# Designs tried in a protein design run: designed miniproteins, single chains, continued (3). Part 35

Each design is a single chain, and the fold is of that chain. pLDDT is the mean over its residues in the fold that is shown.

## One batch from the design tools (miniprotein)

Design m9194
Fold by ESMFold2-Fast:
Structure m9194 (fold): chain A 107 residues (1-107)
Amino acid sequence: EKILEEAKKGPDVSEALDAAKDIVDPILRGTGLSREELLAIVQLVKYLAEQGKAGRNRSGLELARNLFGEEFVEDIRALVKALGLPEESVSDLATLLVEAGILRGKQ
């Protein structure tokens, strides 16, 4: 529906994260990140997709599965779908979340 496409272009990423809170909360708990840190990462993933650069970050997907389990990868996939991002963005989001979570754990 054209109305659904316009709704996906109109709302702030922040509003979309609030709508997907049941998916977002497990990701925040698993990574130790704040909502604001997740928002910044999602904005970067969205920007990469808009530039035709989705799927270039792949190293973290297997590490995310090993550290946080398959359910965490499924939550990332569900969030990417909820945000209307391409499936290739799943590997970008997983990689950036793992890198941010590891860096936070070393501080």
Scores: mean pLDDT 72

Design m9195
Fold by ESMFold2-Fast:
Structure m9195 (fold): chain A 90 residues (1-90)
Amino acid sequence: SMAAEEVKKLLEEMDKLAKEGLSEENRKRAAEIGKKYEELKKKDPKAVFEGLKEYAAEKLREQGADPEVVDKILAAQSEEELRAIAEEME
């Protein structure tokens, strides 16, 4: 989905800004990204959720997480299921 790909790109840009620091310009850009994210979520909440799962799975793989945990994240059908999986891992 193009919407899922856009969400992933916005999340990657937000992570990059967080690493660069909270300058006035970076805060303004972060606000613009947040606004675009909310607009996408309003238009296609399922595609936004899919993009969020793909981004989370990619970051977990980079951190050396267990493949079984990554598979559970990708199989989740709702934000509540993602929360339950996170709570089970704690």
Scores: mean pLDDT 78

Design m9196
Fold by ESMFold2-Fast:
Structure m9196 (fold): chain A 82 residues (1-82)
Amino acid sequence: AEEVRKRVEDLLSEYIKTRNKLDEAKKAGDEETVKKYIEKMKQILEEFRELLPELRKHDPYLAKVVEVAIEDGEKYIEEVKK
């Protein structure tokens, strides 16, 4: 239970850092770095999906935060790909 929460908290931190680096790379016109961080963000969102069923059992509130992060992240990736 605590291990799932800790992993989710670590992933949320990684998600924010990855999004910031992706924004910086896009602003700089570094297409190779943009592609790299899109892939990393996809990996983070996939791990969120894998952890979500167990998280819902132990922390329904944090699970809602993760669900919103998944939706936001998917929309962000689609916008960055344009």
Scores: mean pLDDT 84

Design m9197
Fold by ESMFold2-Fast:
Structure m9197 (fold): chain A 70 residues (1-70)
Amino acid sequence: MSPIEKMAQRVLEEAEKLVKENPDATKVKNLLNEMKKKFEARDWEGFSVTLTQLRNEYEKFTGKPFEVDT
Protein backbone atom coordinates (compact mmCIF):
# COMPACT_ATOMS: atom_id res chain seq x y z
CA MET A 1 0.00 0.00 0.00
CA SER A 2 1.38 3.42 -0.96
CA PRO A 3 2.04 6.13 1.69
CA ILE A 4 -0.82 8.29 0.35
CA GLU A 5 -3.20 5.30 0.43
CA LYS A 6 -2.24 4.55 4.07
CA MET A 7 -2.83 8.20 5.02
CA ALA A 8 -6.20 8.22 3.20
CA GLN A 9 -7.21 5.02 5.04
CA ARG A 10 -6.39 6.61 8.43
CA VAL A 11 -8.39 9.71 7.46
CA LEU A 12 -11.41 7.56 6.50
CA GLU A 13 -11.21 5.56 9.76
CA GLU A 14 -11.08 8.77 11.83
CA ALA A 15 -13.93 10.37 9.83
CA GLU A 16 -16.10 7.23 10.29
CA LYS A 17 -15.45 7.38 14.05
CA LEU A 18 -16.50 11.06 14.20
CA VAL A 19 -19.65 10.39 12.12
CA LYS A 20 -20.63 7.54 14.49
CA GLU A 21 -20.23 9.97 17.41
CA ASN A 22 -22.29 12.65 15.56
CA PRO A 23 -25.01 10.65 13.71
CA ASP A 24 -27.21 13.75 13.17
CA ALA A 25 -24.47 15.51 11.15
CA THR A 26 -26.12 14.56 7.82
CA LYS A 27 -23.86 16.71 5.57
CA VAL A 28 -20.72 15.25 7.18
CA LYS A 29 -22.09 11.70 6.74
CA ASN A 30 -22.84 12.36 3.04
CA LEU A 31 -19.31 13.75 2.51
CA LEU A 32 -17.83 10.67 4.24
CA ASN A 33 -19.70 8.46 1.74
CA GLU A 34 -18.28 10.53 -1.16
CA MET A 35 -14.75 10.21 0.31
CA LYS A 36 -15.20 6.41 0.47
CA LYS A 37 -16.15 6.37 -3.23
CA LYS A 38 -13.05 8.45 -4.11
CA PHE A 39 -10.86 6.12 -2.03
CA GLU A 40 -12.25 3.01 -3.79
CA ALA A 41 -11.68 4.72 -7.19
CA ARG A 42 -8.12 5.71 -6.08
CA ASP A 43 -9.00 9.32 -6.94
CA TRP A 44 -6.63 10.99 -4.48
CA GLU A 45 -7.28 14.51 -5.83
CA GLY A 46 -11.05 14.04 -5.43
CA PHE A 47 -10.44 12.49 -1.99
CA SER A 48 -8.47 15.58 -0.91
CA VAL A 49 -11.18 17.99 -2.19
CA THR A 50 -13.96 16.03 -0.43
CA LEU A 51 -11.91 15.85 2.79
CA THR A 52 -11.59 19.67 2.77
CA GLN A 53 -15.38 19.96 2.42
CA LEU A 54 -15.90 17.41 5.24
CA ARG A 55 -13.48 19.34 7.52
CA ASN A 56 -15.40 22.58 6.89
CA GLU A 57 -18.85 21.02 7.48
CA TYR A 58 -17.66 19.16 10.61
CA GLU A 59 -16.17 22.37 12.06
CA LYS A 60 -19.42 24.28 11.35
CA PHE A 61 -21.47 21.51 13.01
CA THR A 62 -19.31 20.86 16.13
CA GLY A 63 -17.26 24.09 16.46
CA LYS A 64 -14.13 21.87 16.58
CA PRO A 65 -11.55 21.08 13.87
CA PHE A 66 -11.40 17.63 12.31
CA GLU A 67 -7.92 16.35 13.20
CA VAL A 68 -6.10 13.16 12.10
CA ASP A 69 -2.89 11.92 13.69
CA THR A 70 -0.66 11.09 10.72
Scores: mean pLDDT 78

Design m9198
Fold by ESMFold2-Fast:
Structure m9198 (fold): chain A 63 residues (1-63)
Amino acid sequence: GSRETIREAAEKLFAGEPLDEEERRALEEFLRSQGSTVSLDEILSDPVKARVAGHEVLEALDE
């Protein structure tokens, strides 16, 4: 996915909004590229983890 798709997906994740299939795939690829050991499904199962992950992705994109 594009960097913009990853950003939009991360903003939705931080806000607790549902992700579509393209946004989920873009986030999974990004998290894998960053060496994440946690699956997106595990992150989505916990609202606190979802908020933290969304914030961390947004910070990584702003560097």
Scores: mean pLDDT 78

Design m9199
Fold by ESMFold2-Fast:
Structure m9199 (fold): chain A 90 residues (1-90)
Amino acid sequence: SALEELQKALQEFDAAVQKLVKLANEKAPDKELDSALKEVEKKYQALKQAIDKAIASTSDPALIQQLQQAQKSADAALEQAKQLVKEAKA
């Protein structure tokens, strides 16, 4: 279902972000940071598609608002991940 796809996409995105944060804090090599960011971007696209599909599958206004907020949170997390890699590589 759309909600099961969303749940998996959220978990995979969160895991990718957590891995990137850990690598940046450990001052991992640039190649490893770039690979981790690429994975975050890949999981972000999957999450965006899952959120869009979940919104299209429901008429519940409260759920739509929660999904829109989840998208904004994902957007912020992706931007923070990009900035973190830039700072870690400097």
Scores: mean pLDDT 89

Design m9200
Fold by ESMFold2-Fast:
Structure m9200 (fold): chain A 86 residues (1-86)
Amino acid sequence: MELEEALAAAARLQGASEEEARRLAREAVAALPSLSETQREYLRIVAEATREAVEEAERRGLDREEARRLLEELVRERVAAARAAR
C-alpha cells in the first residue's frame, strides 16, 4: 500500500467519504516537501499503521470501529517508539 493510498484508508477509517479521503491524502502527499521532518515521520507512521490495521481487520473480520481503534493503538505505539529513539 503506497503512502497516498494508506493515508486515504486512514481517513476512511476515521469516517471520511471515499472522495474526501482521496482529496485529503492527495493534499497531504502534495504538502510533503513543505512539511517538517517530524510531520513527515508522523505521516509515515500513520501510513504504516494503517496498512497493518487494514490487513489485520481483513484477516480477522474486524468492523470499521475495531479497525479504527487498532489503528489508533498502532499509531500511539509507533509514535512512542520514535520519541524513545530521540
Scores: mean pLDDT 81

Design m9201
Fold by ESMFold2-Fast:
Parts: structure tokens; C-alpha cells; sequence
Structure m9201 (fold): chain A 90 residues (1-90)
């Protein structure tokens, strides 16, 4: 596996772990305001880890990894918006 593919896999695994944590907070009926804070902290953590991996990647791979991280972040944000909507409707 290339270094680029390893970093992509790490970002994918991080997103899946974050999604599972957020689902658990919704299942536990966490207040919407607290859930928003958990979501914000999760997004911030993902962005910091992604930036670190991008900085460590080879120069030629940095743009592809950055675009991949942005795609995953957009997926996470959409998922979080749906979870917030479900929590507000509960």
C-alpha cells in the first residue's frame, strides 16, 4: 500500500469512528446543544488530523489527499446535519 493510500485509509477510518460516536450520542438522547458541541469538536479534530497527514505526504500527493479529505469532511457534515435534524424531531 502506498503512503497516500495509507493516509486515505486513516482518514476513512477516522470518519467511520466519528460517525459511530455521533450515532451513540443521538441514541443516548443527548441534548441538541451538547450534540452540536460534539459535532463541532469532531469536525475540528478531523480537520487537524487531515492537515497533519497532508503536511507529511509527498508534495505530489498533497493535493489529491487534500481533495479526498474535503470530500470526507463534506460527507461528515451532511451526516451530522441529518443527525441534528433527527435529534430535534425526537
Amino acid sequence: MSELEQYKKQLEELIEDIKKILEKYVEDKTPVEELKKVIDNSIDLFEKIAETLISLAKTEDQEELREYAKKLLEELKKYAEELLKKAEEA
Scores: mean pLDDT 84

Design m9202
Fold by ESMFold2-Fast:
Structure m9202 (fold): chain A 75 residues (1-75)
Amino acid sequence: SEREEVLKNAQKVIEQGEKGLREAKDPKVKELYSEAIEKAKQALELVKKGTREDINEAVGLLVEAMELMRKGKEL
């Protein structure tokens, strides 16, 4: 289901972001991973509410989180 995909992807972003924070030395890279983790956690909270509007907002937050993760990996 869409809800299960959001949960799975948010958990992956949090896991990878936390690893990135541990390994990163550049403060800018740490900021990107921290922001990605925060957005993924917000997406998890919205998915718990389970309304159509909350799920749509959670998907948007995950897209933003994944973009921040990509930027952190490229720096």
Scores: mean pLDDT 86

Design m9203
Fold by ESMFold2-Fast:
Order: structure tokens, then C-alpha cells, then sequence
Structure m9203 (fold): chain A 99 residues (1-99)
């Protein structure tokens, strides 16, 4: 359930099991959109384009509970400034697990 994504939230984007971007993230109230502001792996800068499909891992913690969400994402908006990336990602097939 998306209601537990309050507090400290981060997301990791993966291509073929390799981390391509990671940082602080916000999930929408409907759980369908993820906004990530973070660092990008330089080798993947040229691959981060609208329509790219990625795997997504989202972690939220309130210091007592850790919630993991895993799923698929499609990049809708990409802004890159050096090693900083701002992404809007459409989420699909998201599975929520309490750790």
C-alpha cells in the first residue's frame, strides 16, 4: 500500500540488473508515478530517454518499518544536469513487501 511511502523514501533504477540511477524519490498518491531526483551512472546517461523501460526498487522507512516496492517503470520525463538526474517514471506491476 502506497500510504506507507511517507518518511525517508529512495528509489533505484536498474537495467538488466545493473544500477543506472539512485536517489530520493516521491511516489504519487495513486501509486502510478514515481519522481526521482538523484545521481546517474555516467555509462548510462545516453540510455536515459523517454520510453526507456527499467526495473524499479523503492524503499521507504520511518525508522521502525521498512517498506520495499519492486516493479517496472517507463521513463516519461528525463532531465540531466551533469551527474544529477530528474526523472518522472510511470510505474506498473508494483509489488509491495514489508521488511
Amino acid sequence: AVAKFKGVTSATLLLDGKVVAVGPAVISDDGKTLKLLGGVEPAYIDKLKKGLKVDVEIVASDGKNTLLATGEGTLEEVKIDGEVVSLKIKLSNVKYTEL
Scores: mean pLDDT 77

Design m9204
Fold by ESMFold2-Fast:
Structure m9204 (fold): chain A 64 residues (1-64)
Amino acid sequence: SDFEEYKKKLKELGAPEKYLDSLAEQLLALRDSLKRAGVDESEIDRALDVAAKTLVAKAKAQAS
């Protein structure tokens, strides 16, 4: 599922385990919103990559 794929990507980026589910849910919500807005798939992929990196950086800062 997309949820499990996002969790795997977030874990590979170094997201703390306790935030994996909530961060993956945020990425799914972003993807769904962009898809409903008619954004191109390549632009959605770029936006999700940036969002994942930003969310992981913030989560790591909060965990330290």
Scores: mean pLDDT 84

Design m9205
Fold by ESMFold2-Fast:
Structure m9205 (fold): chain A 73 residues (1-73)
Amino acid sequence: SREEILRITALQIQLIGLEFEVRLAARRGDVERAREAAERMKEIAEELIKLDPSLKPKVEEMLKEVERIVESA
């Protein structure tokens, strides 16, 4: 439905925004804030995967990448 497409789009935009927060926090050496943003991404990712399971591989790859960024900060 159109409502599901809009919800999926909104969740994807939120994930992109949080990814920017992780990268910015890591660049500033704020590991705690980077971890908090990454945890919020996991919560949104779970909802997104429930709505569109086809996005699972892409979303899981994104989560692995942000986890590496946090570990390297």
Scores: mean pLDDT 87

Design m9206
Fold by ESMFold2-Fast:
Structure m9206 (fold): chain A 61 residues (1-61)
Amino acid sequence: SLEDLISTLDEETKKWVLEVVEKIKAEKDPQKKEQLLMELAHYLLSKGVPVELIEKIIKLI
């Protein structure tokens, strides 16, 4: 489902998102996890990804 949501993004952006999502899932510090989530959202927004899609991606993590 995450891969389906990001399927319309360019290959470099997809790779970065998948790497950051894995880091978020592995992170045990709640503060660092929130920082990674914010970095993910900010990066996607800067790439012109719709807010609705960003919210769906975050909800899957």
Scores: mean pLDDT 82

Design m9207
Fold by ESMFold2-Fast:
Structure m9207 (fold): chain A 86 residues (1-86)
Amino acid sequence: MVEELLEEALANLPEEERELLLELLELVENNDPALNPRIEELVEKLGERAREEKDPKRQEGYRNAVEALQLLVGEQLGVEVYRTEK
């Protein structure tokens, strides 16, 4: 689930935003305590850009990035996280 959202976000986002997502994934893998404040900051930034973006593909990319970040930190952002095996 998270991987699918990240793949879609990476396909529809500019290079700089893709690099930021990859950096955050590294922080998640390393269980870095700096992850949570950076996630909150980036979620706000991406959410604002999604609202202002006129290109529907890029809007979808920003929204998918926000959703993926919320799923990655789950409890820290106060969202419900669901994942199932196929």
Scores: mean pLDDT 62

Design m9208
Fold by ESMFold2-Fast:
Structure m9208 (fold): chain A 91 residues (1-91)
Amino acid sequence: SEKQEKDIEYVKKKRAELVELARTGSREEVVAAMREFIDELKKKGIISDETYEAIRAALDVAESHPEMTPEELARLVEGIADQIIAEIKEK
């Protein structure tokens, strides 16, 4: 549907921005930006409550692991975005 295509395009754009932030910014900036992103997606009804809670748990883990490298954070961002895109495609 047109809505699915628009939602996927938005997530892909945010994926690219957040992956770049993961490589260039601080862990704290990436986690904060990811939390804002998923809060927006939940508010817009793009992701389920189950997906939202799973991603929040993953971000809480990332916050508790200061040893995470920029590349590991970038991979986390990519994995989360890919999970969101997969959910949109199933609608």
Scores: mean pLDDT 86

Design m9209
Fold by ESMFold2-Fast:
Structure m9209 (fold): chain A 67 residues (1-67)
Amino acid sequence: SEEDKALGERVKAARDKYGLTNAQFAALAGVSVGTVKGIENGEITPSPETRARIEAAIAQLDANAAL
């Protein structure tokens, strides 16, 4: 969906902004590296739980940058 595509773009933007690899972002979000890559490439439609984990990881990065 467009929403899932937008999520993938947000993940890539966050990694670019904070200098993170797929592996580092995956570790922060508590998901596999394959899940991160699949979401960025539009190959995976994330479950609501996976989406929430990814959104929480981005929020954590933004909160840490504000400190």
Scores: mean pLDDT 83

Design m9210
Fold by ESMFold2-Fast:
Parts: structure tokens; sequence; C-alpha cells
Structure m9210 (fold): chain A 86 residues (1-86)
């Protein structure tokens, strides 16, 4: 459902924001809330949802305190949950 997609997308965003350094935090939070979260909410199918989530995660490459392997694990975990409720 749309409400469950939004809830899980917000949880993904909050989880990844924990690994964003303070110098990038405001900009990343703003882009997530104003660009990616609305785009995920307005997606019509699972492929569009996946694209928006991937675009957000890719925008964070090289900016996170977590390893790329840990980021990929978080991405896959939340993508599977979100796609199960689309």
Amino acid sequence: SSEEVEKLAKELGLELLNYVPGSYLGGVRSRFNNIYLPAIKNSKNGKEVEKQIKDFVDSLKGKLTASQEEVDKIYKKYLEKILSVV
C-alpha cells in the first residue's frame, strides 16, 4: 500500500542518514524529503520505486561513514520490504 511504502521509505532514509557526516547531513536530508521521498510516494509500480531508491542511495556514494557493503545490505533489506508492499 502507498502508506506502507512511505513508512518503509522513511525508515530507509533515517537509517542511511545515521551514516551521513554532519557536513552533508542537511543537504542529504533536504534532498531525501523534498525529491526522493515524494518521487517514491508518487511511483506507479515497483520498478519506479526501485529506481528512485537506487538514485537516492547512489547519490550518497563516497559520502557515508559506513562501508559500501554495509550500505548495499541496508539498500537490499529495505528494497525487499518496500517492494513486498507495492
Scores: mean pLDDT 85

Design m9211
Fold by ESMFold2-Fast:
Structure m9211 (fold): chain A 95 residues (1-95)
Amino acid sequence: MAEARRLLEGLIEAVKKAIEAAKNGDFDTALRYAIAAQILAVALRFVAPELKETVDKIIKLINEAVDALDNGDYETAIKKFEEARKLAEEALRSL
C-alpha cells in the first residue's frame, strides 16, 4: 500500500508538471515529465497488480498526450494529461 501510494503521488505530480509545461509552451519539459509519468505508471503496474486496468488506461492516455505534443496539438495533449491525472487521483483515493 505505502509504495503504491508513493508511486501514485509521484505520477500525479509528474502529470501536473507536464500539464503546466504544455500550457506554457515548454514542450521539452512537458515531454520530460510525460516520460517520468510513464516510468512511474509501469512501476505501479508491478507494485499494485489490482490497479492494472486503471494503470493501463493512464499509460494509454499519456502515450496519446505525447503523440499530440509531437503533432503540435497542445489542446489535445493537455486534455489527455488531465484525464490521466483524474484517473490517478481516483486510484489514490481507492487505496
Scores: mean pLDDT 87

Design m9212
Fold by ESMFold2-Fast:
Structure m9212 (fold): chain A 111 residues (1-111)
Amino acid sequence: SSKQRKAAIFLDALATSWIMHVHVIRKYGDLTEEQKEKMSRLVDEFSKQVDEIIQQLLDGKISIKEAAEKFYELFSKTVDQLKEIAPQESELLDRILDEIKKALEELVKEL
């Protein structure tokens, strides 16, 4: 449906923005090469799982609300894993997660 397509565009854009933010943290953060490699692998896994959620939404297998809930669970899990890899970035990662939660709540409210 047109609503599912709009939701898919929004979710993909939100995930892309977050991935870019993690890459900026990797570039400018006081991080070891091992931490940078672990973050890169985690982001690649996150991106694949995002694509799976979006595909399920476009195939009509899940609702917009279910997609948003799965997205938030995936973001929350990934943030927790990033905080284990780079605990010095914990406050910044928590702020990003809070903004993602607000964006997803607005998506569900509008569609």
Scores: mean pLDDT 84

Design m9213
Fold by ESMFold2-Fast:
Structure m9213 (fold): chain A 91 residues (1-91)
Amino acid sequence: MSEEERRRREEERREQERRDREERQQFLEELVSSLTPEHEKYLEEAERLLEEALREGRSIEEVAVRLLVEGSPAAPVVAKLYLERRLGPQP
């Protein structure tokens, strides 16, 4: 493979990874926008699920989608906790 082909593939991969990250962040933000005070009771379950997913190297988006499909109210809470860990606590 030429250096030019390698660079092109790396740039395409970086652009795809950037788009994937933007789509994932948007999906998580949409879940967070559905949060209500009722969801606070699922905080402990959501923290456990997030910690398990991170330990197993699972995508948080995959965990959130699974919870959403299962009808679990923990889905938006998991999304919120993950975004807070990435961006840090809002001042």
Scores: mean pLDDT 73

Design m9214
Fold by ESMFold2-Fast:
Structure m9214 (fold): chain A 58 residues (1-58)
Amino acid sequence: SAMDEQAVATVEAMGAAGAAAGAAMTGRDYNSPQAERAGLEAKTAAEGAAAARAALDA
């Protein structure tokens, strides 16, 4: 449905934003717990976005 497509698009956009933020932070501040969290959040968001897209296309 259109709402399911919007939900998946939102998760994909959040995943892309998280991945970009995580990459930027890991390059700048290796000693920061924020950099570690951003990296983990980006990885989880990207995996979630991929799974949501696959489920929508199934």
Scores: mean pLDDT 67

Design m9215
Fold by ESMFold2-Fast:
Structure m9215 (fold): chain A 89 residues (1-89)
Amino acid sequence: SDAEEVRKLGEEIKKEIEELKELIENSGLSEEEKKEFLEKIEKIEEEAIEKERKKNEGKPLIEQVKGVKEEILKKLKELKKEIEKKIKE
């Protein structure tokens, strides 16, 4: 069901955020860099909503919600790769 898919995406997002916060917390990055990455996590939701408004205009609300959550998860995974690259530099 659409509700189950949306719930499952929400659980995956929660797990990804927890893993990202742990990665940031355990990193050798400066406190300023850690704060910037934590702020990027918060901004991902806003950016995903704006992107999906342009892509899914006129679609049913449930499809828009699913699209927003899929974009959030995608952006969180992209941020994880950015953080991992920064830690290795």
Scores: mean pLDDT 79

Design m9216
Fold by ESMFold2-Fast:
Structure m9216 (fold): chain A 89 residues (1-89)
Amino acid sequence: SKKASDLLNQAADYVKQGKYKEASDKIKQAADILSKDPSHQDSSNLLKIAATLLKQGKKDQAKKNLIDAASKMSDPDVQNAVKKTADSI
């Protein structure tokens, strides 16, 4: 999904700026889009967990959940955007 990957790329940019609340909001929006496809349920749930952890300042746990989410993704653009977000933490 282009919309989901665009939101995740925005999340990566917010993380680089230290804007973790804004980054969390973008990750949650991407997860909500992805959750409309049942095949993305596991990855979507991991993105929501990562967003919540990031908002709480639990950076290492957030990064782990983003990496786990990316490993379950079949869309290369979405997977790459999630990895970029994790690498920015």
Scores: mean pLDDT 86

Design m9217
Fold by ESMFold2-Fast:
Structure m9217 (fold): chain A 119 residues (1-119)
Amino acid sequence: SSKAQKLIKTIDEAIKKLKEAQKLKDPNTAYEIVNETLTEVGKAAVEYHDHDPEVEKYLENFLGHVNTRLAYYRDHNDLEGLRETIEGIIEALKRLKEMVEKGEPITREKVLELSKIAL
């Protein structure tokens, strides 16, 4: 579908931005780019499921946990912790892309799988 294609393109651009964020030396700038990038992915994923409230809830919970971990490393000036967290996010996004390409729905169980990869 056009929504699936939009989500796949958003994920591909997100992975590129996240890889560039891993090279940054300022934790605040890296955090800002990652947060903005994940917000774009979340919006595209919600649109892919026609704004299903259950999918929105699971994605918001996942993004909230990821953001809390990123903020912790930012606040402690821990670039290695940020880099490792971003790598986990990249792997979770690769898995999400595979699910969408296979026409699999983003269910609660699949969001929990993504959380285990990223966190």
Scores: mean pLDDT 85

Design m9218
Fold by ESMFold2-Fast:
Structure m9218 (fold): chain A 83 residues (1-83)
Amino acid sequence: DELQKARAIIREAQAKPTLTPEEIAEAIRALATGLRLQIEQNPEGRERAEADFRPTLEETLAALERAGYPQAVIDAVRELLAE
């Protein structure tokens, strides 16, 4: 359900350039929580699970650019995720 809520926030971000970098980063962090649960169940598959997450993150950021978010907002999301 938390993953479903995070996906809904990301869809809203793709439709409207009105969300803050913090709101977008929080939604992406919730998706990352799902990745961590998969790694916890199969630690030997960590690298593959992280690779599976990466395409979703990059597609999300590309969709923000298409929705009209300024590059500064996209950069701020990347910085928040790096922290």
Scores: mean pLDDT 70

Design m9219
Fold by ESMFold2-Fast:
Structure m9219 (fold): chain A 77 residues (1-77)
Amino acid sequence: SPLMGALDIELTPEEEERLAEEIRERAERLAERYMTEKKLAPEDARFIGEAVAIAVAAGVAEAEAEAQALANLEAAK
C-alpha cells in the first residue's frame, strides 16, 4: 500500500483502514480549504491536500508538509 510505504509503521489491517479513512477525510478538508483560501484549481488543491494529509500522518508538521507539496506541484509543471 502507498500509505504503508509512506508511514514506515507496523499497523494491523483494522488500524490501516482507519488511518486511510483519516487521511482521506483530512485530504478532503485541506483541498476545500486550499480552493477557498488560496484559490487553487480543484486538481491542484486535491494534489496538495492528499500529499499534506499523508505527510501529516507520517509525523510531518502541516506547514512543512504544505510547503513541500507546493514545491512538488511547481516541479511537476
Scores: mean pLDDT 76

Design m9220
Fold by ESMFold2-Fast:
Structure m9220 (fold): chain A 71 residues (1-71)
Amino acid sequence: SMAEEIARLREEARRLLLEGASYGVLGIGYFVRHVVNPSDQEALEKGREYLEESNRLDAEAQRLVEKAKEL
């Protein structure tokens, strides 16, 4: 049913948002490490990678939310 499809899309979006939030927190942690130790280029690189993945997952979740709104 349409209600079941909406529920599945919302649950998938919720999972992606939670995963994205986890990557975001880890990315911030790496950036803080780089600020404290500016010579730690690995921390800067990992911070960027984790924030990029967080943004990717958030974008996927937003697509599912928009699809659910159209049903």
Scores: mean pLDDT 89

Design m9221
Fold by ESMFold2-Fast:
Structure m9221 (fold): chain A 95 residues (1-95)
Amino acid sequence: SKQALIEQYEAAVEKLGELAAKPSTTPEELIELGKELGLPLLGELAAAVKEKKVEEAIKLYEKLVEELLEALGAKEEEKERVRKEFEEMVERLKK
């Protein structure tokens, strides 16, 4: 089940990224695709990124990461590492 979830996530990231790269794509289309792929938070995140809503995108990414780590049964050490990597990424985006 964990491998299937990882594969579902990877496929969804690819499909949402491809759709988001098209200038004609609306935020609603990204949200709808996320729902169809069974990962609604990922669709909402893609929409926020496309609209350049940085603060909203950060919050949605945090929620998505927390849900994925919980679903994968990640250990506390893995969760802490991912949180630290996310904080470092956010600091880089502020520049």
Scores: mean pLDDT 77

Design m9222
Fold by ESMFold2-Fast:
Structure m9222 (fold): chain A 69 residues (1-69)
Amino acid sequence: MDERIERAKQAIIDAIKEQGVKFVSVEVEVTRDSLYAEVKVEGEVDKEKVRKKAESAVSFGGPPRVIVK
């Protein structure tokens, strides 16, 4: 169980870094049907683009939900 959450968190981090974006924090939790992630990024970035990229990097049960702040 912990391995899947850890891998999902790392996948989100890798996807963000691949886009040249630095982040302040990444928080991941599992809901009843899907994975929820909250990402805080540094500097002026396209938050919607970061969110879509992070969502595409993970697959966990139902559709993943990502919020970028």
Scores: mean pLDDT 73

Design m9223
Fold by ESMFold2-Fast:
Structure m9223 (fold): chain A 95 residues (1-95)
Amino acid sequence: SALLETVRRFVEAIENEDFETARRLAEQLPDPRVSAAALKLVDAIEKKDPEEIREATEEFIEAVKEVLGADNPEVQELVERLKKAVEKIIEKIKK
């Protein structure tokens, strides 16, 4: 799935704290709901607001699960990776 591959690359960009690449990938996401949620997450990270980052992360996860399926093991892996990456980003902002 082209969507799943782009979501994987987006999560990898967030893990690497490459937010320029993450924004470009978010814009290229073929599903409009997933794309909008991904852009909102990148915007929240750039604003350095922990509460907005958590909210945007949950919105993105919900959109990905609805489009790609919550029971997909690869989706479950990417969700856990994204949650871990986001908490690391939030910890850096709070210090």
Scores: mean pLDDT 88

Design m9224
Fold by ESMFold2-Fast:
Structure m9224 (fold): chain A 91 residues (1-91)
Amino acid sequence: LPESTAEVEMTVPVAPGAAKDGDKVTVYVWVESDEGVGSAVVSLEGTVKDGKVEVKATVRARAAPGPATAHAVASKDGEVVGEAEKATELR
């Protein structure tokens, strides 16, 4: 299969009380193609601001170009504090 990339900007809302502004969290980002092919997981450090974490990642998948879903999970001290998904495209 050809390798394709997605450039994804994720805004992950933080659950109320799970983290406060200025806290450092690890954000895990991956994409899944509409054909069910998953990418490797990219891990990034983010800082909570205004109840959310914003991250940008380039994610690679062994999939043909086309529609995909991007996923992000924010974790603090081993606990999930937020999650998000959005439509994206592999190219």
Scores: mean pLDDT 82

Design m9225
Fold by ESMFold2-Fast:
Order: sequence, then structure tokens, then C-alpha cells
Structure m9225 (fold): chain A 95 residues (1-95)
Amino acid sequence: MVTEEQSKRAEEIIEELLNTLGEEELGLALASFVASVFGAKTPEEAYDKMYELFTKKYGISDELAKKLGDLAKKGFEKEPERVRELAARAAPPAA
């Protein structure tokens, strides 16, 4: 559970990351994260998992959550092989 202060701080950090890294780099990182943690296999699943995570667990604004979902979707669409590779590195295969 995050506090309202932590939620606001997370939103500010995300905005700074967008301005510093750009949409492609952040989108790749977000797509890789949802593929690793939630098993997203398509760009549409990457969007859905990001949107749900940020709205339900982190309590950020609907507009920003949709922006992050779109970035994850585009990251998966542009670099699907790299997303799958990064996801595999973050989550070693089950025995």
C-alpha cells in the first residue's frame, strides 16, 4: 500500500523520466516489466497490465496511467524481441 504522498511523488518521478529518457526508452522498460511480472505477450496485454497496475496499486491519475499503458504498448510493438529478452533476464525460467 502506498500513501497519497508516495503516489504523488511516483507521478512526479514518472513525469521526470518521460522528459529525461524519452518515450521509446521508458516504453521499452515498461513493456519489459509487465512481460516479466505479469506475463504480457501482446502490446494490448502490456497496455492493460500497466493501466491496471498504476490505477489500482499506485493510485496515479487515469490520464497518466493511460499514457504509461500506451508507452508500454508502443514499446512492445516496436521492439517485441528485446522486450521478451529483457523479461526473460528479469524472471529466470521456472524449474
Scores: mean pLDDT 74

Design m9226
Fold by ESMFold2-Fast:
Structure m9226 (fold): chain A 73 residues (1-73)
Amino acid sequence: GPAAVVLARLKDNSPESLERAAQALKEAGATRVVVDPESGTVLAQFDTLEQARRAAEALKALPEVESVEIIEA
């Protein structure tokens, strides 16, 4: 299937919150995860849209997450 990107914005830019979000993305099957501590954002790439959707659902369950966006490639 097409590659997809998940972009998560966190309410808190603490290392703990960023690590938790990054770990959730990795567990959902992200092929690449990039953390920006200054903006409080985490970006992950997925080989399939289904993995990206599952990752977005996992992130929405975290109280530290402000917003989640899925970008289809």
Scores: mean pLDDT 82

Design m9227
Fold by ESMFold2-Fast:
Structure m9227 (fold): chain A 97 residues (1-97)
Amino acid sequence: KKEAIEYLELAIKFLEEAKKAAEAGDISQAISNLIQAIGYLNLAKVLAPEIKELVDKAIEYAQKAIQALLAGDIESALKYIEKALEYVKEALKKVKE
């Protein structure tokens, strides 16, 4: 579980950096950070199958955020990043049980 926790914490960090980049209008950095977060989320769910449903939801919202950013819809992207963060934080809480 230790490595799964570390990957979830890294995913939170990259989602928070993606939010900051999107708020600053740095679309390329926002997308880059979202891709990094998705990578760590995929590693976390392999190591901790009990959080798979929560992590899959976080990945879904991170992917929706990327699509919104590519469309120039920063407002929707920020909402999707917040949803991804909610699911990752719930996964982190569950894996620490």
Scores: mean pLDDT 90

